Designed miniproteins, single chains, continued (2). Designs and how they scored, part 22

Each design is a single chain, and the fold is of that chain. pLDDT is the mean over its residues in the fold that is shown.

## One batch from the design tools (miniprotein)

Design m4774
Fold by ESMFold2-Fast:
Structure m4774 (fold): chain A 97 residues (1-97)
Amino acid sequence: DPEKEREERRLLALEVADLKRRGAPEEVIREKLREMGFNDEEIELALELETPGELLLLETARELGLSVEEMRELIKLQKEDIDKANEKLTKIVKEKK
């Protein structure tokens, strides 16, 4: 169910963002990210992120099998130019098909 999957990702991203906002211990945040299926390198990147949108983009990039460098570039582009970030994500999705 695509709607259920989107809602689940949204809730997880919101939960991680809220934990970070409240100053939860790093260990708690790391455990939550591991529960989401993140590896150690992806967890380090996620700890640098501040917004639910950034965390959702990281989750999407992870599912597409992107490297941490590629994920970092997409997140940076999203902050600077959302249209270019969307164009790059679309190309990556096509390439990973």
Scores: mean pLDDT 74

Design m4775
Fold by ESMFold2-Fast:
Structure m4775 (fold): chain A 77 residues (1-77)
Amino acid sequence: MLPEELERLIEELGRESYRAALELPSEAEAEAIREAGLARLAALLERTAPPEVREEALARAREAAEAAYARGRAERA
């Protein structure tokens, strides 16, 4: 996986999480969307990236998604 591809996927997950925060009434539904996105990224990384890159990328993706969700919730309030 190219660095540009990884950054794009992390950005996409962040956008999904931000949108979920604005549109969905339920935290549980937003968490399910986030975990599904992270699972898809994990499956892709398992095929395309070495283990050390996978752990770092998944951690960054989770942090980005959680930050985007928190930002969307703050803006919605």
Scores: mean pLDDT 79

Design m4776
Fold by ESMFold2-Fast:
Structure m4776 (fold): chain A 100 residues (1-100)
Amino acid sequence: PLPFFEQYLQELIEKGDLDKAIAIYEKHIAGHPNDSLAWHRLGEVYLKKGDYEKAIEYYEKSIALDPNNSSSWRNLGDAYDKMGQTDLAQKYYDKAQQLE
C-alpha cells in the first residue's frame, strides 16, 4: 500500500530528489493504476519540478479516479495558474471549494 512509502517519498521530495520520487511513484502506479492518491502525489512532484503539463495530466488522472478529491482540484488550479491560464485555474479552485 502507498502509505508504507509515503513518509520516505515525502522526504525525497523535501530533499529535492524529485526524479527518484517520480521513479518510485511510476513503479507503484504500474502495479496499482487505480490508486488515485499515487496519481495526485506524482502530480505534486511534477508541479514542484516545474513540469506543469505533466502535473495537469496526473491530477486529471487522480480526479478521474476520485472526483471528490478537493486537493487534486485545487492543485490542478495551481498548475493552470502557473501556466498563466488564470480563468481556468479559478474554475478548478471553485470546484475544490464546492467539495470542502
Scores: mean pLDDT 83

Design m4777
Fold by ESMFold2-Fast:
Structure m4777 (fold): chain A 74 residues (1-74)
Amino acid sequence: SLLEEAEELILEAERALREGDYERARELAERALRLAREALKTATGDDILRAIGAVLAAIGLQIEAGIKLGEKAE
C-alpha cells in the first residue's frame, strides 16, 4: 500500500541521515511525504493515525536533512 511504501521510505531516510547521506535522506523524505499525504486522503480507522504519523515523520526528516545540507555547504 502507499502507506507501507511511505513507512519503508521513512526508515530508509532515517538510515541515510545516520550515514551522513543528507541529499539521499532529503530525497527519500520528500518521496515518503508525497506517499503519506496520498495515503492520508483515503485512510480510514487506525490507518488515519499511521498516515498522520508518517506525514509528521517525513516532514521532520526533511527539515533535519535540510539543516544538515545547509551546514555541509558552509
Scores: mean pLDDT 84

Design m4778
Fold by ESMFold2-Fast:
Formats: sequence, C-alpha cells, structure tokens
Structure m4778 (fold): chain A 100 residues (1-100)
Amino acid sequence: LEEERKKKLEELKEEQRKRLEAFEAEHSGTITSEELGRFIAELLLSSTRETLLIEAEYYKEKGIKTEEALQIYRLLKSEAESLGDEELAKEYEKLIEEIE
C-alpha cells in the first residue's frame, strides 16, 4: 500500500509537469503572467484534488482513523455535494461516521 501510494503520487507529479510543459509550449511567447498564474492555480487545484483522493484511498485501505483522515473525507464529501454526486458524498459520510 505504501509503495502503491508513492507510485500514484509520483505519477501525478509527472503528469502535472507534462501538462505545464505542454501549456508553455502551446503558448510560447504569447502568455501573460496573469494567464500563466491562472493556469498554475487551476493545475494546483486539480492536483490537490487528485492528491486528496489518493490519500483518502490509502487511509481507507489502511483503516487509518485520524483527524487528518477525517478532514480529507470532509473535504471530498463537500466537493462531491457541490458536484451533485450524492452517491459519492454518502460514501465519504460513512467513512466520517466510522472515525467519529
């Protein structure tokens, strides 16, 4: 599980790096600092989401019932609710109840 988690995190980092390089290549010489800043912010937000998903899976598989796991599940539940994914939100709610 630890090795699998590390591999997923490294793959995510590599994918984010490739996305940034592709964006810079596509906009060579025409991108403003504001546009680049917005792209990086969006990329970091999506990376944070994917990282939270990887961490949540790791905590669930290990049966880790800590405050950190609780916070991650709450964040993912909130996002699922905002996206209208009631099924996913209920899954995270059950995980939250197991810790409380």
Scores: mean pLDDT 73

Design m4779
Fold by ESMFold2-Fast:
Structure m4779 (fold): chain A 61 residues (1-61)
Amino acid sequence: KVDELIEKLKDDSPEVRLQAARELGELGDPRAVKPLAEAYKNDPSPEVRRAALRALGRIAS
């Protein structure tokens, strides 16, 4: 579910946040746009920020 993946974007583990960003991009649900934009701007992990940006691109496709 999209809501569960949005919650995982806030997980303590960068690995979990990275996976959540990828799965949100694959689902393409516009409800993920604001949470992914937040992760892109503010996540401490550059890998998670990159995944969030890629996911935003997929949703906008």
Scores: mean pLDDT 83

Design m4780
Fold by ESMFold2-Fast:
Structure m4780 (fold): chain A 59 residues (1-59)
Amino acid sequence: MDLGEGVLAYQEGRYEEAVKLFERALEKDPNNRRAHELLADVYEKLGETEKAEEYRKKA
């Protein structure tokens, strides 16, 4: 499942890859709250504060 690979990418500082993996997880399960939380965390690390807030509201 792409969620686990996304977490590994996030831990390694590969934030752009983590975003892609978490987005793929949401394509398979659009209501995955954990994927929304993790996308919010990644967007905060990337400085994309507006996107981070949007994903936190969905989590």
Scores: mean pLDDT 80

Design m4781
Fold by ESMFold2-Fast:
Structure m4781 (fold): chain A 64 residues (1-64)
Amino acid sequence: AKELLERGKKAFEAKNYEEAVKLYEKAYGKEPTAEIYENLAKAAEKLGNKELAKIAKIKAEQAA
């Protein structure tokens, strides 16, 4: 989970938002945390995927 989260953050910084989403989805599949869902929501917003961003925000609140 931690490795996938860090890889996702690097992809996001490189503006590779599609790769960031994939890495964050793998991360929460291993260990669901608010931090992972918050980062997923940010990447989804950058892609214009409003539905995924909304779902990720709800899951982040539930994991907090």
Scores: mean pLDDT 82

Design m4782
Fold by ESMFold2-Fast:
Structure m4782 (fold): chain A 80 residues (1-80)
Amino acid sequence: SSMDKTIIDMLEGAIKLAETYLKQGKKDAALTVLQAAFDFLVANNKVSKKEAKELKDAIKNKDLQKAIELFKKIIKKIKS
């Protein structure tokens, strides 16, 4: 569906940007991108309650590596 493709493209772009910021040592910029991506997933009903909690907790704890891995799993699920 065109909606799922748009959601996937936006999320993949956000995750790539966050990874780029992390490689540059820009943790706060990466965190801002990941928080926006989380809000976008919730707004589009693309996460379960459990996935939302795990992702929110990773972001709050500033475990950006875990947050990125959780986003990648969610994106793969949307693609399936």
Scores: mean pLDDT 86

Design m4783
Fold by ESMFold2-Fast:
Structure m4783 (fold): chain A 59 residues (1-59)
Amino acid sequence: EREELLEKEIELSVKAIKAAVELTVAKKAGDEKKAAEAQKKLDEYLKEADEVAAKRKEL
């Protein structure tokens, strides 16, 4: 159970890093729509990772 939460936290962190890279690339290209979409994904992954980390600490 605790190991599953740790693996999920790592997976969400990797997805967040990918979204951050996409955000940077979109901003440099001037693609405001792609930048907004990447920012939304980044925020969602960070929020989910934070919730998983909180559950892991409560165990």
Scores: mean pLDDT 79

Design m4784
Fold by ESMFold2-Fast:
Structure m4784 (fold): chain A 100 residues (1-100)
Amino acid sequence: MLSKEEILKRLEEVGQKIVEEAAKISPLDATRAEIVTTMVLNTVRLVFDDKSLSVEEKVAILEETRKNALKAFDELKISPELREEFLKVLDEAIEYVKSL
């Protein structure tokens, strides 16, 4: 099981690769990818650090974040490999929260 710090680091690393892939298409696609990946990273960080949210509320937020990320990556035509890797790390974040 990944630690909180390892999950955040992997989301940042894979997110950067997604932005670099989108940049090959256009600067606008790179900007859209950066907005999505940054929003996911910030949401995961907030959910991990929040002391007032229940486990059920935290899971619901991350599952909604996952759905939004998947839709955005489909629209941006991100490669299946990078898309799957990013979503897998987000699934690790959901499992981390469920273990609390």
Scores: mean pLDDT 88

Design m4785
Fold by ESMFold2-Fast:
Structure m4785 (fold): chain A 100 residues (1-100)
Amino acid sequence: MEKEWQAMRERIAELIRAGDLTKALFVAFATHQSLLLEAEKAGDEEKKKEIEEEYEKLIELLKLLEQLESLEEEDRERIAELVRRGDLEGAIELVRELLE
């Protein structure tokens, strides 16, 4: 599961760098559905909660990014790096500061 989360984070970071938020949303949704199905089959209620919480943060981040009319390459790189590291809260905070 952690390897799947890391692969998703790296793919979403790549898509943020490319400015392809529609594909980022699709990747987030598809990975969330896959991981929920695995947790459901395992009967792991705590893992289901973790998956839902991380997905909610990721969707909030992507919605905030869509509110930006323009995003400089340097800012995209910083946000993408935070996502790659799993610092979704830091990424959300940075985007909120950019929205001012």
Scores: mean pLDDT 80

Design m4786
Fold by ESMFold2-Fast:
Structure m4786 (fold): chain A 58 residues (1-58)
Amino acid sequence: SSAAEEEERRRRFWEEVTEGVRALIEAVGRLLEKKGHSEEVPELVERQLRLLEEEEAR
């Protein structure tokens, strides 16, 4: 049915978005390491993940 197809499409869209966000975080981490911020990368990543968790909890 069209409803089931739309729900599947929505699920795949969110999977793609989630994958893209993770790829972006990894890319930013690599860029920061190249710029000499390797010590700051773990803390920055943890902060971003915490913001996502807080927003999801709302």
Scores: mean pLDDT 73

Design m4787
Fold by ESMFold2-Fast:
Structure m4787 (fold): chain A 71 residues (1-71)
Amino acid sequence: MKEYTLTTASGESVTIKSKASDELMKKIQEAIESGDLETAERLALEAYLRGLISLEDMKKIGEAMKIVKEL
């Protein structure tokens, strides 16, 4: 597994472990950073359902998305 740090528009970061491609992780990061929470949530759920991230790491992404939504 590779370790990825995802950052929000507010500058807050979460670190997750993922088997996903760098391209998929980049898309999730770009969606979170741009405030496209529907795309970020969909991609994170897809990665979780495919076994590419853990439930705990999916929760960390959810917390990052919540912070962006409140901005």
Scores: mean pLDDT 74

Design m4788
Fold by ESMFold2-Fast:
Structure m4788 (fold): chain A 56 residues (1-56)
Amino acid sequence: TLELAAQLAARETGKSVETARRGLELARQGRYREAGELLGLSEKQVRNLLTLGDLL
């Protein structure tokens, strides 16, 4: 789920869950570069987190 992905992203990046959720929401809109910049992750890492969130 997006919520689990946000928790994982927050843990990985040291950002707040709210910031992680914001970044993942940008990624869901196809804004992978902006999401990566916000989260401190590459576009590929952002895509991987979305995939994991959908599986969890």
Scores: mean pLDDT 76

Design m4789
Fold by ESMFold2-Fast:
Structure m4789 (fold): chain A 83 residues (1-83)
Amino acid sequence: MEKERKEMLEKAKEIAKKIEELIEKYEKGELDEEDLKELEEIEKEAKELFEKALKAGDLELAEEIHRIVTRKTGELFKERLAE
């Protein structure tokens, strides 16, 4: 499971990088409806990755994935939470 664990962490980092890119667009006032759809797909990928780690019994990996993804999304999701 060593290789699978590393691949899951790499995917979590890729998700975080995509979220960071969306945050940059938001700060520039360039965020559009298509970017929001991409964010929803990223959220789905993050949830699937987290669930996969939990099913594998790797609680440390699940927590790390959660920290990587949710920390980066916090700024973007403030707009949706303000509803």
Scores: mean pLDDT 70

Design m4790
Fold by ESMFold2-Fast:
Structure m4790 (fold): chain A 66 residues (1-66)
Amino acid sequence: SHYEEGLKAYEAGDLETAREHFEKAIEEDPTNAAAWFELAKVLGELGEADEAREYFLKGMELADKA
């Protein structure tokens, strides 16, 4: 899955590839809170602090309903 490919890219230190896979994971399943959290983490490491915060908050909103 794109989510698993994103995790592998992140572990390899390829933040750009991890971002692309987590974005695709969210496109396939926008209710996957874990994908939103992982994308927020990647964006934070890329210096995209405002986007990281927004995506983290979305992940928390989804997780509270699970």
Scores: mean pLDDT 85

Design m4791
Fold by ESMFold2-Fast:
Structure m4791 (fold): chain A 55 residues (1-55)
Amino acid sequence: LPATEQYPLHPELLEAQIEDGVRMIHLVVTGASDAELAALQAEADARLAELAKKG
């Protein structure tokens, strides 16, 4: 995970990031395709953007 010390993260956002990281690792280990990895990345980016808009 990249360093995020300057982010104003609350516990819910941090937990969501950890869960997304675990899912990413699981998909990579189970041999996910480039298309599946791109879809997961897009989903994670959308979720993060939505949470960022909430504050």
Scores: mean pLDDT 68

Design m4792
Fold by ESMFold2-Fast:
Structure m4792 (fold): chain A 78 residues (1-78)
Amino acid sequence: SSLQAQAEALLEVLETSKDPAERRRAALEIGRLAEQITDRAFLQELLARLREIFAREKDPAVRIAIGQAIAAIEAQLA
């Protein structure tokens, strides 16, 4: 779906951008998009990838944004 394609593009930004402001914005957008995604398998894969990114992220503001996206997805999967 277009929402899944947008989430994948934002994951790429979150994984590759050297700019913490861009990574923070990508994480916030992923959280918003996740609320509209109903595909449970995709949400589970998105959650796993966000947890991996969170583990290696050093910027505090980006970590908070990723944590919020993770919480939103976990709530959707409950």
Scores: mean pLDDT 89

Design m4793
Fold by ESMFold2-Fast:
Structure m4793 (fold): chain A 68 residues (1-68)
Amino acid sequence: IVEEGLKLIEELSKETDEEKIIELLQKIIELMRKSNVEDAEKIREKLIELFNENPKLKELANEAYEKL
């Protein structure tokens, strides 16, 4: 689960298409919801690092979360 989440985050860091970014973010959020607290926290920590480097991704993440 953690490794799957990290692969999705890596894919997200390379993606430039907004629709695909939203899809990847939704997959990550769904994976975190299915994960235990420890696994979800590890995925969240990596996401926060990416959002700090790319503020546009944080905006799209809020949109993806609201649509779930």
Scores: mean pLDDT 74

Design m4794
Fold by ESMFold2-Fast:
Structure m4794 (fold): chain A 80 residues (1-80)
Amino acid sequence: SIVDEIKEVGDELIKAIRERKPFSLELVERLQKVFDKLSPEVQRLFADGLRRALEAVRRGDYDRAVEILKEMTEKIIEEI
């Protein structure tokens, strides 16, 4: 289901950040595929959350990035 795909992608993104690993190309492609299946309002939540998380990673604030992705994933699941 789309909910399971969202949970899986969200968990993989969080795990990569916690482990200080780069996002694989496969993970990015899966992320884009999931994004394309979402409604415009949910896509906006996803894009905003991901942008803010990546900005936190760029600043070296990994704890904040994980928090943002966790909140994003939960909100997206609630909207579906």
Scores: mean pLDDT 84

Design m4795
Fold by ESMFold2-Fast:
Structure m4795 (fold): chain A 70 residues (1-70)
Amino acid sequence: GDPARTRALLEEARAAIEAGDYERAQRALVAAMLNDPSLTDALAAAGKALGEGDVERALALLDEAIRSLE
């Protein structure tokens, strides 16, 4: 996919989580997975953590994914 687009989607997911908009966050995570399938396992884990209410874990996994796009 496009790394710049993937990064923008991950940053949108992070902003949505920080705003408490978990539906928007989940949509951004899915869009990022479709744009970069290599991130599927990490972003699926982040989405699962978010669904379980583990916001700290979701943010940690998301930050790691963003750093992997250096």
Scores: mean pLDDT 85

Design m4796
Fold by ESMFold2-Fast:
Structure m4796 (fold): chain A 92 residues (1-92)
Amino acid sequence: KAKLKMTVEDDNGVVKEVEVEVSLEETVEEAVKKALEKLGFDKNKVKILKSSVDPKLKISELKLGEKFEVEAEAEKAGKKYKLKGTVTVEEG
């Protein structure tokens, strides 16, 4: 178990922070989708556009405390958003 912390900025300049508990067996993509779901986005409508780490890596394969960047497209209440995120994974 680990904690994923993410700071995300939308295309309107709104910055939000979220923290979620993630399994070490989850992929980076699954963990990012879980974090965005907690912010009210539809996890099934999240597309990873860019990532500084391989989104298919498991959380167990990441270096704890290291920051990585992600860009995603996500949907909330029928509206599409382009998101830029900075993510860290720490001990859970």
Scores: mean pLDDT 83

Design m4797
Fold by ESMFold2-Fast:
Structure m4797 (fold): chain A 71 residues (1-71)
Amino acid sequence: MELSDLELGILRTLHERGPLSAREIAEILGVSQSTVSRTLRRLEARGLVARLEDGRYVLTEAGRRALYAAL
């Protein structure tokens, strides 16, 4: 499974900082919120992140494995 630099950056940020909104991830990575939101939807569809009831995202176990495999 091929991870882009942005996808890897999102997974790493969630691993390091816990649950975050798309806005918070965008601010940390210096990328537009729209780009982060679109990328998070792709990662969620792949089971690498999960969306919480409050709209924040969390790294899944599959996401952790994908992150470590990319290192």
Scores: mean pLDDT 85

Design m4798
Fold by ESMFold2-Fast:
Structure m4798 (fold): chain A 61 residues (1-61)
Amino acid sequence: SALDTLSPLERAVLRLIAEGKSQAEIGAHLGISPATVSRHTRRILEKLGLRNRAELAEAMK
Protein backbone atom coordinates (compact mmCIF):
# COMPACT_ATOMS: atom_id res chain seq x y z
CA SER A 1 0.00 0.00 0.00
CA ALA A 2 1.02 3.66 -0.22
CA LEU A 3 1.49 3.63 3.58
CA ASP A 4 4.34 1.12 3.07
CA THR A 5 6.30 3.88 1.28
CA LEU A 6 6.30 6.05 4.44
CA SER A 7 9.34 6.10 6.75
CA PRO A 8 8.79 5.47 10.50
CA LEU A 9 9.03 9.23 11.13
CA GLU A 10 6.54 9.99 8.32
CA ARG A 11 4.11 7.40 9.79
CA ALA A 12 4.45 9.06 13.23
CA VAL A 13 3.69 12.49 11.70
CA LEU A 14 0.69 11.04 9.82
CA ARG A 15 -0.74 9.49 13.01
CA LEU A 16 -0.41 12.78 14.94
CA ILE A 17 -2.09 14.68 12.08
CA ALA A 18 -4.94 12.13 12.19
CA GLU A 19 -5.22 12.84 15.95
CA GLY A 20 -5.74 16.55 15.14
CA LYS A 21 -2.35 17.82 16.35
CA SER A 22 -0.94 21.11 15.01
CA GLN A 23 2.51 21.31 13.38
CA ALA A 24 3.88 22.88 16.58
CA GLU A 25 2.43 20.07 18.75
CA ILE A 26 3.77 17.38 16.40
CA GLY A 27 7.21 19.04 16.43
CA ALA A 28 7.24 19.15 20.23
CA HIS A 29 6.09 15.50 20.45
CA LEU A 30 8.74 14.22 17.99
CA GLY A 31 11.57 16.61 18.95
CA ILE A 32 11.73 18.32 15.54
CA SER A 33 10.99 21.86 14.33
CA PRO A 34 7.55 22.87 12.97
CA ALA A 35 9.30 23.59 9.64
CA THR A 36 10.56 19.99 9.54
CA VAL A 37 7.02 18.75 10.33
CA SER A 38 5.71 20.86 7.41
CA ARG A 39 8.34 19.34 5.10
CA HIS A 40 7.41 15.78 6.15
CA THR A 41 3.69 16.60 5.80
CA ARG A 42 4.26 17.73 2.19
CA ARG A 43 6.20 14.51 1.43
CA ILE A 44 3.42 12.38 2.96
CA LEU A 45 0.75 14.21 0.91
CA GLU A 46 2.79 13.65 -2.28
CA LYS A 47 3.24 9.92 -1.51
CA LEU A 48 -0.49 9.47 -0.75
CA GLY A 49 -1.71 11.57 -3.71
CA LEU A 50 -3.45 14.14 -1.49
CA ARG A 51 -3.38 17.95 -1.78
CA ASN A 52 -3.52 19.22 1.83
CA ARG A 53 -3.98 18.36 5.52
CA ALA A 54 -7.80 18.65 5.26
CA GLU A 55 -7.93 15.92 2.58
CA LEU A 56 -5.59 13.78 4.72
CA ALA A 57 -7.80 14.22 7.80
CA GLU A 58 -10.91 13.31 5.75
CA ALA A 59 -9.17 10.21 4.30
CA MET A 60 -8.40 9.03 7.87
CA LYS A 61 -12.13 9.06 8.82
Scores: mean pLDDT 81

Design m4799
Fold by ESMFold2-Fast:
Structure m4799 (fold): chain A 73 residues (1-73)
Amino acid sequence: YLEEALEAAKAGDLEKALEALEKYLEEARPEAEEELRALGYSEEEVERLLEEARERGKAELEALAAAAKAAAA
């Protein structure tokens, strides 16, 4: 999933990259929640951390896709 998001972003296909990221986050969510709870984070902290990770991932893919489009021009 994550590899697919990165490959799509490198190809300049931001829509496909973001779709792949969302699929990765959905698949990884149960495991990530379990790991964070095991580390002692509260339910509210877990939700906040997962949302922060999503926003960071989106920003990174957007930057990568923009760079790929600039290189293709």
Scores: mean pLDDT 78

Design m4800
Fold by ESMFold2-Fast:
Structure m4800 (fold): chain A 64 residues (1-64)
Amino acid sequence: MDPVIRTLSFPDGQTAQQGGQQAQQTAQQQGLQAVVHSDPENKTVTIAAASEEDLELLVQAAQE
């Protein structure tokens, strides 16, 4: 099955980097299979997860 992917927009590149780090840390702590890409220049974080439930958890972590 194809992974579920979502791209998040942030107000600045520093917030995007921080959000990406939080999502990656949460994935490690919860043992989730996910890929997180931070793009500070475009102020985005792209998250690919095995399920929509995993994706929602990582999206919440990135936005904190």
Scores: mean pLDDT 79

Design m4802
Fold by ESMFold2-Fast:
Structure m4802 (fold): chain A 61 residues (1-61)
Amino acid sequence: MLSPQQVAERLLERAEELLEQGNYEAAGIVLDGAQRLRDAGKMTDEQKARLDELIARLKEG
């Protein structure tokens, strides 16, 4: 079974890949999933910082 932190890591990695591909719609969906884990207190401080950076990149594109 994956821990919530392992799920968050995979979502963040996938969102970064989708942003690099220019797939902003799919990146937004993945980042929404990661944000739900953040709201549930299931992310590390490092993961929360990465999420904020990726959300900023999504909004800039």
Scores: mean pLDDT 83

Design m4803
Fold by ESMFold2-Fast:
Structure m4803 (fold): chain A 97 residues (1-97)
Amino acid sequence: MFTEEETRVLQEALRDLVEEIGELSPEARELVEKEVLPLVEELIALGDPLTIAVLNVGLAVLLSLAKKNSDKIDPKELVEEARELIEKAIEAAKKAL
């Protein structure tokens, strides 16, 4: 379905979205490095580009809402929501295999 090049673009977009979430605050950075980056590597290793594409849309929406509501969003809640989206993506990818 997806080419190797398209899969690489999706993987790079996932890493960029996670990086931007970490850039919102020092607390978000620490939580992303501890809780989120290992899950990103697990999802990428599963090799399902469709699951990554769907996740990227969800993370982009979450990041956009966080940027617009920066005064109201707890970094811990934001990173927890991102973690849960990635965990659901991992389970979907495992089921697709």
Scores: mean pLDDT 83

Design m4804
Fold by ESMFold2-Fast:
Structure m4804 (fold): chain A 61 residues (1-61)
Amino acid sequence: MEKLEEEKKLIEEARKLAEESGSESLLEQIEGIEAIAGKDPTAIEKAKGLVELAKKLIKEN
């Protein structure tokens, strides 16, 4: 349960950042990760990658 809660927190953070970046493509990728959350162990790694990508897009704007 601890890992699942941390995963959900990362996904929520990634979604907020993607919304701020205005990238529809990024939002779709996050929605895909949400669908596999708690089922695929790679979901947390993918969520972390999207957080970093979204932060980069926001910083460059």
Scores: mean pLDDT 75

Design m4806
Fold by ESMFold2-Fast:
Structure m4806 (fold): chain A 80 residues (1-80)
Amino acid sequence: SEVQKKIDELFKKAEELLNKARELIKDPSATKEQIVKVLSEAEKVINEIVTLAVENDDKDYLERAQKLREELAKIDEEFF
């Protein structure tokens, strides 16, 4: 479905943002502000996935989104 394709694209975007945050944390030239901005963008994308999954009653997408939330929380905890 078109919704499934959109959700899959949002998952890819969220994963790319989380990977970018990890790279920035390891970069001594990166600012705290840059890291916070990327993590905030990842959170917004994950929230969009949750909204679409709820609207389409898709439990599998909700479970996958929860795993991304846990990954984001771990990165945030390790950074702060």
Scores: mean pLDDT 86

Design m4807
Fold by ESMFold2-Fast:
Structure m4807 (fold): chain A 60 residues (1-60)
Amino acid sequence: SSSELVKEFVEAIKNKDYEKAKEIYEKLPAEDRPLALGLARMYAEETNDEEALKFLDSLK
């Protein structure tokens, strides 16, 4: 529920630390997960990071 967890999730995706991103995702309240996924997906699409997009799709 904290904005800090959402920020940490996006930073983990930027750093390609997918293990950490997955751990943060599991700690996120269910209601905050769509926001975290959406923000990370926007970043991945803007940077053409196909690996990040595949990882994010695996969390759905």
Scores: mean pLDDT 83

Design m4808
Fold by ESMFold2-Fast:
Structure m4808 (fold): chain A 63 residues (1-63)
Amino acid sequence: SLEGLYRALAPIPALRPDELGIRKGELVEVLGEVDENWVRVRNLATGEEGLIHKSALSLLERV
């Protein structure tokens, strides 16, 4: 499953208001899939939640 804790290996930009921007080295929790292209995540440093595109999962390393 995709759910769990990850570290960002590279920055992930927020391109839309519903997307979550993530900086390199930040810890994020993947909360689950929203649809075929998007997952919901939480930034553990800020507590903010939002979406990232599934292609950005390649930039996340499971902790």
Scores: mean pLDDT 88

Design m4809
Fold by ESMFold2-Fast:
Structure m4809 (fold): chain A 63 residues (1-63)
Amino acid sequence: MVEELQQQIDELERQMLEAAEAGDWDGVRELSARQIELMRELSKHDPKARERLEEMERARRGP
């Protein structure tokens, strides 16, 4: 379960990198939103994932 969520997050990170290299910033934002949803699920089972989710949410809103 946790390993499957981590694999999906890793796949989204790869897709975000490809979209960024192509200059598709709208795609990056959509993929980032999906990654955050998966991170929320993972954070229920992994405290380190919860910390990463909080950092990502802060980055999205700005300081």
Scores: mean pLDDT 75

Design m4810
Fold by ESMFold2-Fast:
Structure m4810 (fold): chain A 61 residues (1-61)
Amino acid sequence: DEEYERLARETAERLVALGMPADEAEEMARFVVRTGRRAGLSVEELRERLERLVAAVEANR
């Protein structure tokens, strides 16, 4: 689904902006999206989880 791919890409870009290496950011964002999709999460629920991921990375920078 294009929406999930875009969500993962946008999140990875935000993680890179916080100083995370691009390969780690892409893998982390993709992992969260993939596991959330397998668990049946909606796009909105995944967006919330990715926002929490970004916030956690920012706080531990």
Scores: mean pLDDT 82

Design m4811
Fold by ESMFold2-Fast:
Structure m4811 (fold): chain A 93 residues (1-93)
Amino acid sequence: SAVDVIQEVGDRAVSAAPKELQPRVRQLADEAIEMARRSGVEGGGVVMGRGLSDLAEEAKKRGDEKTAKALEDEADTLSKRMDEVLAQQKADS
């Protein structure tokens, strides 16, 4: 499910993030899950993807390119897996 995908990506992103950024990543995942419940699968995926991209940009501004790349990689994984979940839901009518 989309909620499961967001939880998995969120957990990996928290693990990849520096200690000071971890609470923000956890909060982002929680908000993305709530958005998925309110606005559907695509809404939750968009919130999570945008949030990870924003945190990656913040890491780049601090010169932390390794963290930025890790968060960007997780955003790419999220996008691909969300597309697969949506395709399966549509196929199941």
Scores: mean pLDDT 81

